# Ledger of designs, part 44: designed miniproteins, single chains, continued (4)

Each design is a single chain, and the fold is of that chain. pLDDT is the mean over its residues in the fold that is shown.

## One batch from the design tools (miniprotein)

Design m13496
Fold by ESMFold2-Fast:
Structure m13496 (fold): chain A 84 residues (1-84)
Amino acid sequence: SAAERERALAVQREVIRLIDELEEEGITKEKLLDAVLRLARLLGILTPELEEEIRRELENTSDEDLKAGFEKLREGARKVRAAE
């Protein structure tokens, strides 16, 4: 339970940090790929197969879909930051 709690807090901190960085610097496929791979590693779910799937998914994502996905993540982060 303590390890699960520490992992959850580490993921939360990393997500907030990445959203803040992307909001300031702008989103690119390269930065998003790095961010997603870091989160997958932190969650202990990163496999070679998942890494290939993530890379393929991002290569097939349009710039419009990328921006739309980021807007949803940013809105989610705003709600988390506004909660208490």
Scores: mean pLDDT 72

Design m13497
Fold by ESMFold2-Fast:
Structure m13497 (fold): chain A 103 residues (1-103)
Amino acid sequence: MVKEILLKMIEELKKMFLKGEPIENILKLIKDTLLEVGKLLGDEEYFKELVEKMEEAFKKGDIEKVEEILKEALERIMKGLGIEADEDTASGLLDHLEEVIKS
């Protein structure tokens, strides 16, 4: 289930970027996915806190901080799934996660 949810998020994010969807809609998809995955991993409180920090950073226009928080969330998810999370960017982690899930 968690791997299927993550794959659906990655595929939808790719479609949203191709369509030029508003960043607010992209962020909403990411937040909703992180909260659902956090519940399934038994780490709901941690992911709620990360989502709140990510929303605060976005409201301040701190895109670098949004990326750091997303990277932290992805590393936590990958660790919970037993997947190596040794990438420098959130984008790199998403690409690696997609490859592992599809393999």
Scores: mean pLDDT 79

Design m13498
Fold by ESMFold2-Fast:
Structure m13498 (fold): chain A 85 residues (1-85)
Amino acid sequence: VREEAARLGAEGGRLEAEGRELVKEGEASGDLEKILRGIGLVLRGIGLGYEAGLLARDDPEARRAAAEAAFREGGESAGRSALGA
């Protein structure tokens, strides 16, 4: 459970970080498609963080590991979702 939750948290954090970067690039260039794609990645990352939290809901240590993995990848919202699940 802990390893699986941490893996999902890390993946969620990566997607959120990539999505936020893509949104910033799109805003700078006026590329609406890039902004929307970035938003989609952020939402998917947050969802994976939440899934990691649900997987680890009865194991506080596993939940913390999932959140830490997400935060380490730059996924602030994904990490918070893991803790709040």
Scores: mean pLDDT 85

Design m13499
Fold by ESMFold2-Fast:
Structure m13499 (fold): chain A 95 residues (1-95)
Amino acid sequence: MSLRELMEEAVRKVGEFFDKARAMGYSQRELAELAGISQSTMSRMIRKVREGTIRTPEEVLRALEVAIKIAKALGMEEEAKELEELKRKIEELLS
């Protein structure tokens, strides 16, 4: 898989994770608190993920880090593991 394909897959999986968290009843504010970031940062990230405007490796890795932190806080171990694996693969290709 190319770096581009891994980044596109990562953004898709982060989007799916945020949709799942919202379906569980979590607000953007609550997700921001779980991630330790501002509500405005969380809102921008969710918007960029939804619109497919995350294009740099740095933005993709940041989105993965935020989603991983939330998944771990919520006890979503399978989702956290999948997101961590994607992060690892992207970091390996950037090395």
Scores: mean pLDDT 86

Design m13500
Fold by ESMFold2-Fast:
Structure m13500 (fold): chain A 96 residues (1-96)
Amino acid sequence: SEEDKLNEEIMKSLKERVDEGIEALKAAQASFAARGDTARTARYQRYIDDLEELKKIADKAWENPELKEEAISYYFVAVLLTKDMLRDIAAEEAAA
């Protein structure tokens, strides 16, 4: 249906944005790990873990035809969390 096609397009777009955010978080984590900054490394690992868990929940929901909108909602939350996390990184890098 047209609704199913729109939901698929929205899901793909949101997933790409979350994946980009996770890559940025991994790059920041690697940078701080290289400097021996264990506290920031651990914090960014928690961010990555939280986003990967949300992706897992969303992907599982997407497999159920009744939960497609819930899956999109989980990815939308993940995008918002990614933005908050990246703002956090930008603030820390600006202070360094």
Scores: mean pLDDT 85

Design m13501
Fold by ESMFold2-Fast:
Structure m13501 (fold): chain A 100 residues (1-100)
Amino acid sequence: AADLADLTPEQQAKLRKIEDLVRQGKFDEALKLLEEILNSDDPERFKVAEAALSIIAFYSRIILDMEPVERAIELVEKSKKLTPQEKKVLLANIRAVSSL
C-alpha cells in the first residue's frame, strides 16, 4: 500500500471520500473520483490511483462483487496520462488484491 503520510491533505481527503463511498456501496461515485485521479496532471497521480484502486479492490472482494474491479481496470487501461509501465503495475496490483 502507498505510504499515506507522504500524501497531501487534499489527496488524503480524496482517498477518504473514495473509501466512504465504497463502504456505502456507491461504487459509481468512487469510480468517477478514480477517473478524475487517473486523468489529472498531478505528478502524484500514480501513487493516489494505486491507493484508490487498492481500496476499491478490497471492498469489492468483501462484498463478493467484482464489477467495480472490472470497471476500475477499464479506467486504468483507457487513461491517457499513465505510462505503459504505470498501467502494468496498477493492473498487476489490483488483480493481486482482487484474487485474494
Scores: mean pLDDT 80

Design m13502
Fold by ESMFold2-Fast:
Structure m13502 (fold): chain A 60 residues (1-60)
Amino acid sequence: SMVDEMAERAAKGAVAMAQAGLSAETAVALAGRNVHGYLSEEGERRAVEAARRALEEAGF
């Protein structure tokens, strides 16, 4: 689904931003901002949670 695709992209984007030197907090905030207005509030929450989880799994 579009929500699952955007959550996956948010997760990958957040990890890439953290690897580039951004803080995990900034990476999560930007990931949420990138989906704001395109997803429902529930979909946006899922994308933000996917980003946080991916950062934790990557050691950030």
Scores: mean pLDDT 80

Design m13503
Fold by ESMFold2-Fast:
Structure m13503 (fold): chain A 71 residues (1-71)
Amino acid sequence: SEFERRVLDFDGDGRVDEADLERLLDWLEGRNPLADEDTREAVRKLFDRDGDGVVDEEDLEAVRAFIRENA
């Protein structure tokens, strides 16, 4: 959970909110790719809950549920 919170906290302000989710969506859409491969792997592991190598809307809704529970 601490690891997941750190991955979602893109602002580094110690809080996980919708702004962090929007930044993750930008990365997934290819608008703002992350330079760090470790971060990409961490995001993939966190959001690819099906393990099929694809991050879709179902995975993103699971992330929103996680934010609601931990914010």
Scores: mean pLDDT 58

Design m13504
Fold by ESMFold2-Fast:
Structure m13504 (fold): chain A 88 residues (1-88)
Amino acid sequence: SHMEEEARNLLRQAFQALVNGDVEQAREYLRKAYELDPELVKNKAKDAKKALEELKKADPSDITSPATLKVNTEFAKLLIEVVEELTK
């Protein structure tokens, strides 16, 4: 649907804002994405939680891009935090 497409675009904008160091803008985009498609954003947060748990068990020798891993981890944590704040 159009709202799902807009929500996915907002998730991409949130990631880019975080990469640029704008945490507050990233949070705002995540909130807007949740308003448009809460089920999509909740599912992305569940996927993020699973990815973080798998990462805790990963062999350090398998990590070839520490900077990329750091940003992805920070975004995953932010996404989870925002979803938990919005799920009353």
Scores: mean pLDDT 82

Design m13505
Fold by ESMFold2-Fast:
Structure m13505 (fold): chain A 95 residues (1-95)
Amino acid sequence: SMDSDYKNAAHEFVLTYMTLRQYQGLSDEDALQRSIDRIVQEYPDVFTREQAERWGNRFLEEVKKSKENIDIFNPLVMKRLFDIAVDIVNEIRKE
């Protein structure tokens, strides 16, 4: 379903962003931009680049606001970031 596609894109976005931040040491902006580029390439039928950019920017704002430590090995942090990404993509879908 389209709901499943949005959730899959959200999860892949979070995993890509966290990997680029934690393993490759990229800045927030560089990790965000590369994550947006990747999900637009992999999910071209799910959302537009403009939607992906709005979604990614809102995600980064929420991550900074929550003061979440980026730790891919912490399942509570992973779940929180997935929930944030899913909530934001659902708001973008209404626009």
Scores: mean pLDDT 78

Design m13506
Fold by ESMFold2-Fast:
Structure m13506 (fold): chain A 85 residues (1-85)
Amino acid sequence: LLAKAKELSQQSQKYLQQGNVDKAEELDVKSFEERVKEAKKKKDSLSLRIIGSVMISISKNLSEENRKRALEIGEEALKLSNELE
């Protein structure tokens, strides 16, 4: 799962270098989705809380579609963090 997150992050960086901001944002958001899956599998409430907070914070600087997805991921991560306590 972490290997997939790293791959997505590297692809995002390449699209950013090409000026394709929309595709770069999409892949970066997917990278965080994979990190949430890994943290959930490990029952790592601290990582879920951190990821959730980061995703909600950066969502305001993303395009509309990617912003909605980032908020969704962030809210889910925070809910899972609370449930594990």
Scores: mean pLDDT 80

Design m13507
Fold by ESMFold2-Fast:
Structure m13507 (fold): chain A 61 residues (1-61)
Amino acid sequence: MSLQEIISEFYEEVAKIREESKGDREKFLEKVKELAEKYKKQYPEYSSALDNLLKYIEKES
């Protein structure tokens, strides 16, 4: 799986978490951090890219 495919899949899961969180920013960020850690375990070679995405989402939210 390419980095682009992994990022795409990650954003689809983030969109689901956003809907489930229903405006609760703290719940949203907690679940997104859990998702990022899960992805980093599956794709350790993309750990830095996933950390950068998490920082971006955290700043944007």
Scores: mean pLDDT 79

Design m13508
Fold by ESMFold2-Fast:
Structure m13508 (fold): chain A 59 residues (1-59)
Amino acid sequence: MKEEIDEAFRLLAEGKTEEAVERLVKLYPEVQPVADEYRARGHLSAAALAAGNLAYKKL
C-alpha cells in the first residue's frame, strides 16, 4: 500500500500527472470522485494532489 502511494508520488514528481492519478485511483477507488472533479475543471495537477492526500489518509 505505502509503496504504491510512494510510486504514484514519484510519477507526479516526474511530471507524469495522469499516470500518478490513475495509480492512486487503482489503489483507492474512493478517490475517483475527487480526481474526476478536478480533472473536469482542468486542474489535473490538483487532482493528483487531492487524490494523493486522500490516499495517504487511508494509510
Scores: mean pLDDT 74

Design m13509
Fold by ESMFold2-Fast:
Structure m13509 (fold): chain A 76 residues (1-76)
Amino acid sequence: MLSQKEKDLFEVYSVYGRRLSQKELAEFFGVSVSTVSKWIKKYDKDPPKVDKKRGIELDIDFGVKQLEEAVKKVTE
């Protein structure tokens, strides 16, 4: 069974592909670069059907949440 983070990563990767580095994906999902690499390899071998629009939405949502958390860490 695919984890929620793995599914979310597949949706983002299906939209952006190589435009997002493995480091960027690892930062977004709070996982190691090696974990991202394994997930991408799994996706390339047997790509699940994903909603590309949801992938874009998840990327935007993660960007907003990362910005809010960064502001809280500096302000609080």
Scores: mean pLDDT 63

Design m13510
Fold by ESMFold2-Fast:
Structure m13510 (fold): chain A 76 residues (1-76)
Amino acid sequence: MAVPVSEAIREAATRHGLGKAGEEAAKTYEELSKVNSGSYALTKALSIVTKAALDADNPEAAGDVTGAAMSSYLNK
């Protein structure tokens, strides 16, 4: 079964110690996707995790979370 985008974000962020940012991003995706396009919701959610990853000096975390979210989003 396909993993929801919000869950993919949570799981990938948690693997890199960014669980709080991942939870905030996942909730942002869930809320924005109800009233906006999925691509807009995804962009806003990924901006939260990317900022947190860069603040933690872990750019690989930003790439992994983006890859997991995009894989979930496009795998339909």
Scores: mean pLDDT 80

Design m13511
Fold by ESMFold2-Fast:
Structure m13511 (fold): chain A 83 residues (1-83)
Amino acid sequence: SNELKEKYLKLREELEAFLRSKGFVLPDDDILRDYFLRQAAEYLLKLNTVSEEEKKLIEEFLAVHDEYVKQLREKRNEYLKAN
């Protein structure tokens, strides 16, 4: 949905700002940057060294990212079935 995409983009922007504030250098390529953000988010949760507010941002990003990717995959599969 458009709402899911907007929520994803907002959380991605917030996570990007957070990671840059911690000294991370983010890829310029959108696809590679999305992959990097996912990996960095999972890594930071595993380390368990972030604040409670930072943890909530990371967990919300991962949940919304999973849902958004699932929706894109479902749209792709429907397109392939029709062709």
Scores: mean pLDDT 83

Design m13512
Fold by ESMFold2-Fast:
Structure m13512 (fold): chain A 82 residues (1-82)
Amino acid sequence: MAAKKREEAREILEKFKRDSEETLEYIKKEKRYDLIDEVIEHVKGLAEKIIAYLEKVDPEIAEELRKILEKFIKELEELKKE
């Protein structure tokens, strides 16, 4: 059971990473910099729920997701400097 939950946690982490990369590409391609603040608010809310779950399963994976979140937000903030 624990091993399966850890694998599911890794899948959640990888999906979050991929979704973040795709969102950045979409904003850059479509020049939708007007969406950045809404995306930051949305992703923070989503990440809080995911992190709360992951902390119960594997705190290291939760920490990895926090780092991905911080990097994603930083990249979005850099795009606002257009």
Scores: mean pLDDT 81

Design m13513
Fold by ESMFold2-Fast:
Structure m13513 (fold): chain A 57 residues (1-57)
Amino acid sequence: SLDDLEAEIARLDAEIAELKRQLAQATGQQANDLAKQVTALSVQRAGLEFEIEQLRK
């Protein structure tokens, strides 16, 4: 449902924010791995935003 998708986006936003906080203090391989995770979750979030926009129409 729309509410479930919005709840999942809120969860992803919280997870992305936490990973970005960790990334700010990371170096080397850890920084690369965290950056990849942030990118992957950001892509997932964009997909859910697109689904919500489709359901609102």
Scores: mean pLDDT 86

Design m13514
Fold by ESMFold2-Fast:
Structure m13514 (fold): chain A 66 residues (1-66)
Amino acid sequence: MALHPLSVDNLQFLLDSLEELAKRKNLPQAIQDAVAAGRAAVERGDTLEAYRHILEVGALLKEVES
């Protein structure tokens, strides 16, 4: 189970969930781009940047649904 918000495993789990959501809901390109940026950050080992991109996805989702 995910233990720490900045763990690679936890970030990959969140990004996988967001990527599936974006594909199923056909979300705006800006959200898809933010998810892709988070994925690239995890691949580089930049867990803080990956987490920041996840937060950006959350902010964009609130704008779309509000």
Scores: mean pLDDT 76

Design m13515
Fold by ESMFold2-Fast:
Structure m13515 (fold): chain A 93 residues (1-93)
Amino acid sequence: MLTIVALLIGASEEVAKKAQERVEKETGYEVKVYTADSKDAESVEKARQAAEEETARNEKAVRVGVSLAGSDEDNEEKAIEALLKAAEEAKKK
């Protein structure tokens, strides 16, 4: 089973949860989401490290990074689009 490792910088917890649930439902793949406030460099670094470690330990992981600076609604749509695109690309390989 393919795992999508999503790094969503600037996403709220609600946006991250909704994007994860939507993409898992549409693709049947596991989605692991890591978020950080774009203004907190330490939190961003920790989130990037966690996503990289997850990608490295999982043989069928695809890492997707998205920077989000819009409204929660716009951020949710952009996150979902990026994750679905990554899933489609991974399906071809």
Scores: mean pLDDT 81

Design m13516
Fold by ESMFold2-Fast:
Structure m13516 (fold): chain A 100 residues (1-100)
Amino acid sequence: MPENMPKELALEDVEREIEALEEVIEELRELAEKLEAGEELDKVKVTQLLTAAEILVVAAEFAIEAGKAAGVPEELIKELEEKVREVRELIKRIKELLEK
């Protein structure tokens, strides 16, 4: 846990990560729908999006731990944890679809 992180900075990090994950969730959902429809997609772009999503999950997990230590409201922490779970489930689904 990062010691001496100001609560205000930890709060801003949590809120920023929620917004970033919301955007990537929309992109991942669209990608999953296109793959299920049998659309031929640029594999490089797909890999780039999955890599970006995985990086955002790592950043969000850091923000969750820092936020908990700094006393960020539990509601925001739970929202970010829920978004992290959704992104991981979408990444798994997309990887399964790419194996077909």
Scores: mean pLDDT 83

Design m13517
Fold by ESMFold2-Fast:
Structure m13517 (fold): chain A 67 residues (1-67)
Amino acid sequence: SVVEKLRRLAEEARREGLPNAADAAETLAKDAEDILKTGKKSNLKTLEQYVELAEEAIRRERAARER
């Protein structure tokens, strides 16, 4: 599920020492869980975009942290 994937991304980010990306992914996971529980159709496409946002946050923070 999207929630499980986002939480996994958050855990991986924390393990790598990417706290900002980890926090972002965890927040997105909570928001995704709320959307799924309420069944709001207008927000369903946002769930797929949340994964992309989390992966982008990880890539950006990882690049900055390597230097």
Scores: mean pLDDT 77

Design m13518
Fold by ESMFold2-Fast:
Structure m13518 (fold): chain A 87 residues (1-87)
Amino acid sequence: MSLEELLEELERLVEELLPLLSEKDQAKIRAGLKELREAFEKGDKERMITLATGIAIGVRTLLEKEAPELARRVERVASEIVAMLRK
């Protein structure tokens, strides 16, 4: 799977969980995804690692009890993104 395909999968999974979040938390997660996409377009690997990790932690913190399967899938995809970016 390409890095772009992993980003698209992450964005899709986040879209599935957004209705479970408050409007405030939805806005924060959407902002994080936008920054992650911008970092990808600029080739900023360190920023992508930080943002992908932050999104995974945020989703786990908010939804581990309510949507544990979606939270685990988000963590898996974020981990795959990070693994592709690390040397």
Scores: mean pLDDT 84

Design m13519
Fold by ESMFold2-Fast:
Structure m13519 (fold): chain A 92 residues (1-92)
Amino acid sequence: MTREQLEKEIEELEKKVKDMLAKAEKYFNDGRYGLAIALYDYAAKMSKAVKKAREALENGDLETAERYIKEAKKIFEEGQKLVKEMESYLKS
């Protein structure tokens, strides 16, 4: 993967972290505290992985950057699964 491709993936993940934090804040305001806390936790974990990916990319370590991008994507997928599960509880 090129440096430019990795940079674009990191930027997309940074946007997803911001979107997740915004959603967590909305759920907190809606009284869905458990879901809000879980989303804050996943956003924090994802943000840490994204930061490590960016640091690796700036140091020219493309292999390490790619590993942290994959970790951040996995955390995002787990967070999305949690959102769907908890939203289903409130519809039943």
Scores: mean pLDDT 82

Design m13520
Fold by ESMFold2-Fast:
Structure m13520 (fold): chain A 73 residues (1-73)
Amino acid sequence: RAELLALLEEIIELLEKEEYEEALRKLDVLRQIAPPSLHPLLDEIEESIKNKEPKKAINGVRYLLENFDWFAP
């Protein structure tokens, strides 16, 4: 859980710095340890990064961070 939260915060920081390739790498690590219920939202975040929509990607990650207990009880 702590590792998932730390990765989410790191991804936000990388996206704010426009370090998209590193953000995608961290998102792949997150996907490996995340429960299956999170994977559709991770896919949407990945697509937003690939489409150069960093604000949308950041909002998606923040939504996960704020609602983490709902997805991973």
Scores: mean pLDDT 77

Design m13521
Fold by ESMFold2-Fast:
Structure m13521 (fold): chain A 79 residues (1-79)
Amino acid sequence: SKRQQIQKGIEEVKEKMIKVLEDFERQGVAPEFARVLKEALEGGEADADLPADGDAEGVQRLIDALSPYFSKYEGLLAQ
């Protein structure tokens, strides 16, 4: 069904985002931001407030890396 296809797409996007977040956390780049965003994705809370990280450059790099996945996620939610 369309709902099952959307759910599978959301799960696949989340899994890819989590891997990116784990890679950034392991590298020590925006680790607190990466951890909290990963927890929000795993918890299923799409609208959770994210804390600011002291590594502004790391946060920007993380956002840039996740940008295509956020676009896909928003597209799936809009269906």
Scores: mean pLDDT 71

Design m13522
Fold by ESMFold2-Fast:
Structure m13522 (fold): chain A 82 residues (1-82)
Amino acid sequence: SVADKIIAELDKLAAEEKDPKAKAAIEAAKLSLEDVVADNGEKAIPGVIEGLKDGLESEEDPKVKEAIKKALKAVEEAVKES
């Protein structure tokens, strides 16, 4: 599924991230996706994308911004390939 593909990519990004705040941001994105998809199905993924965009605009830490950008790209690419 699209959700499973995104979750796997976010797990990989979190495992490779060495900055604790950036890792926490990726893990938060994964948990948000898992919860939203569990409750609403994959039709709710656009809402997760909007949440990540809002997080990116609100974040001031450059490393956390890059982590959120990577998470957002993983979600958007998986949606495009579906």
Scores: mean pLDDT 79

Design m13523
Fold by ESMFold2-Fast:
Structure m13523 (fold): chain A 80 residues (1-80)
Amino acid sequence: GMLDDFNAHLASLVQQALARVRAGEDPDAVIAQFRAQADAYLQQVIQDKNLSDDEKIHLETMLQGVVAGVAQRVREEAAA
């Protein structure tokens, strides 16, 4: 479903962010790039699929949680 597709794409972006920080990129820059890519993807999904207001709020809330988790994980990988 749409939620599964959204989660799969975000998982791909997470893997890219972790690969970048493991390659020695600045963690703050990696987090900023991930946020920008995730926000752009969310806006594309909202427009392309004509989501309801409830669906928009749900995905925006989920994305905020994902971004916070990725920021923590990226910083942990940089400290390893």
Scores: mean pLDDT 83

Design m13524
Fold by ESMFold2-Fast:
Structure m13524 (fold): chain A 74 residues (1-74)
Amino acid sequence: SALAQAEQLRKQGLEAAKKGDYDKAIALLEQALALASQATPAPTRELSYLATVYDLAGDTKRAEELRAEAERLA
C-alpha cells in the first residue's frame, strides 16, 4: 500500500538524517510525503518529520511552513 511504502521511505529518511545526510533524508521524506498524500488528505506525520529534518539542515523557514501545514491539517 502507499502508506506502507511511505513508512519504509520515512524509516530510510530518518536513518539518513541520523547519519547527518540531510539531502538524502529530505529526498526520502519528500517521497514519503507524496505517497502518504495519496492515501490521506492529512499526512501530518510525514509533514512533521520533514519539518524536523529541514530544521536540522538549517532551513528554519521551510520547517516552519511544514509545521504550520501539519497544524492546519490536524
Scores: mean pLDDT 85

Design m13525
Fold by ESMFold2-Fast:
Structure m13525 (fold): chain A 78 residues (1-78)
Amino acid sequence: NREEVDREVEVFGLAMRAAIEASNEAEKKYPDASNEQKLKAFIDALGAAIVAGEASPPDQREEAMRKAATEAADKTLK
């Protein structure tokens, strides 16, 4: 029970960090994006990071989440 809760909290925390980093980098590439597009990029990045984190083994989780978040944010702002 506790280990599962701690894992879910960890995955969510990593996903939030990945989404923030990815959306910030995408915003630098697409500075003319509207506030609505920027928010959508963050939401899309967060969702992609969570999915990648849940699908990945612990030792590859952070890398997979960062990659998924970056790709999602970039795609949204293109």
Scores: mean pLDDT 82

Design m13526
Fold by ESMFold2-Fast:
Structure m13526 (fold): chain A 70 residues (1-70)
Amino acid sequence: METERRIDELEARVLALFDELIQRHPELSKEEVIEIARKIAQELADKAGLTPEEKQRLIDRVLARVEEKL
């Protein structure tokens, strides 16, 4: 339960950074945007001390939400 809340918070943070990135760099391709979102999710997961399973779940959730926005 606490773990799911932490993942939700990290997902929201990654998406906020993603929105800021697109706002500043409208010239980025869809592929570049997806790669950057993946890297941000990975870095935040590592800093938060998530397990490999939790990290992969965060990455999958972030990429799904990013794809929906594109």
Scores: mean pLDDT 79

Design m13527
Fold by ESMFold2-Fast:
Structure m13527 (fold): chain A 61 residues (1-61)
Amino acid sequence: MGDEAQIEEVRKAVEDYEKEGASLETLAWLYRQLAEVARGAGFDDLAAEYEKKRDEIEKKI
């Protein structure tokens, strides 16, 4: 209730940043924030997905 919508809005913003060519460092930071928000909201599976995405980006830095 609300938290899921907030997470979805931030995810869309991250996708827009990716399309606009944001730095890998910026994208890694954004996915870290998404994982923390998802975990705080009790969406552990979603948080794990964002942590995995962040790790993949950090490997490219």
Scores: mean pLDDT 76

Design m13528
Fold by ESMFold2-Fast:
Formats: C-alpha cells, sequence, structure tokens
Structure m13528 (fold): chain A 94 residues (1-94)
C-alpha cells in the first residue's frame, strides 16, 4: 500500500540521517520530526492536501537550513529532505 511505502521511506530517511556524522543533532531531530509528521499526515489528509503540505514542509525546511553555517551539512540536509519529499510525492502521485 502507499501508506506502507511512505512508512518505509520515513524509517529509511531517519536511519540515514542518524548515521550521517556531517549532520548536527538539531538537523537529525528535524528530519526525524518531519518524517513522523509525513506519516501522520498520510493517514489523515486527502491526496491534494497531503501533496500541498509536503511542498510547504520542504520550503520551510530549506529556509531553516539556510541559517546553518556549515555549508556541507546544509547541502547534505537539503539534498536528503528534497529526496525524501520527492520519493513520497512519487508514491502518492504515481
Amino acid sequence: SALEEIEKLAEEVIEEAEKDERLSEEMKETIKNAAKSVVKLAKTQSKEEFIANLEMMLLILEQEAAKEKDAEARRIYIEMVRRFVEEVKKIVEE
């Protein structure tokens, strides 16, 4: 099911973030919280509302990442959250 695929992606991004020594603990917690929120929203929202909220979440996370002084950590964080959101959107839209 789409929900099971989204739950698996959420678990995978959390594991990837926790293993990446380049990410700050704050960035890791933000990714974990975002992944958990995505799973919760997938259970409760319409497809259209869910996609809109995914896109808004990505914009907010990218704006918060812009405050990170470590350029490499910021780049890795942005790439990871973008990949997660795009993979979730692919499951829901395709």
Scores: mean pLDDT 85

Design m13529
Fold by ESMFold2-Fast:
Structure m13529 (fold): chain A 95 residues (1-95)
Amino acid sequence: SMFDELKEETLRRVEAALARLADAPDETRLKALMHIASEAFDRMIENGLSLEELEELRRAILELVARRLDPATVAAFERGLEGLLKRIRERLEKE
């Protein structure tokens, strides 16, 4: 399915970014991860995928990141993703 392909591609991009930025500051890693998540969510919306599928991808990304980063950085990323999804939901409700 389109969702399964996008999910696999997105998780691969997250893993690649974590490997590439292993020695980078936390803020740099968070910025890269947020950019990947934002692009993936925008593509999902453009292709008519559901908010439930967006939530599934958010959860999968967070589980992957939680295995690789410290709890404080994971918590910051989780807050960033929550804010991003809140803005997406508000945008969809107004359109």
Scores: mean pLDDT 85

Design m13530
Fold by ESMFold2-Fast:
Structure m13530 (fold): chain A 88 residues (1-88)
Amino acid sequence: SEEALEHIERGLEAVEKGDYKEAAEHFRRASELDPTFAGPARQAAEYAEKKDKEGLATALEGIANVARIHGYDELAEKARKLAEELKK
């Protein structure tokens, strides 16, 4: 779903800005729109709400893996890099 991908990208941007509430809203919406991303996106929303950076990094690695499998290489790389930054 293009709409779900847009919400994932906006969620990643919100995480980069430190706006975890906005990130959680976008990841939750993505999980509702696309069953392919539902699991990792729902986890990302939960960890963003808790401001759990380690949990969020793991969830973003999940999003990256799903995106890579489905050929969304740019989205996968953005999510992977952001997960690495959250572990610092």
Scores: mean pLDDT 88

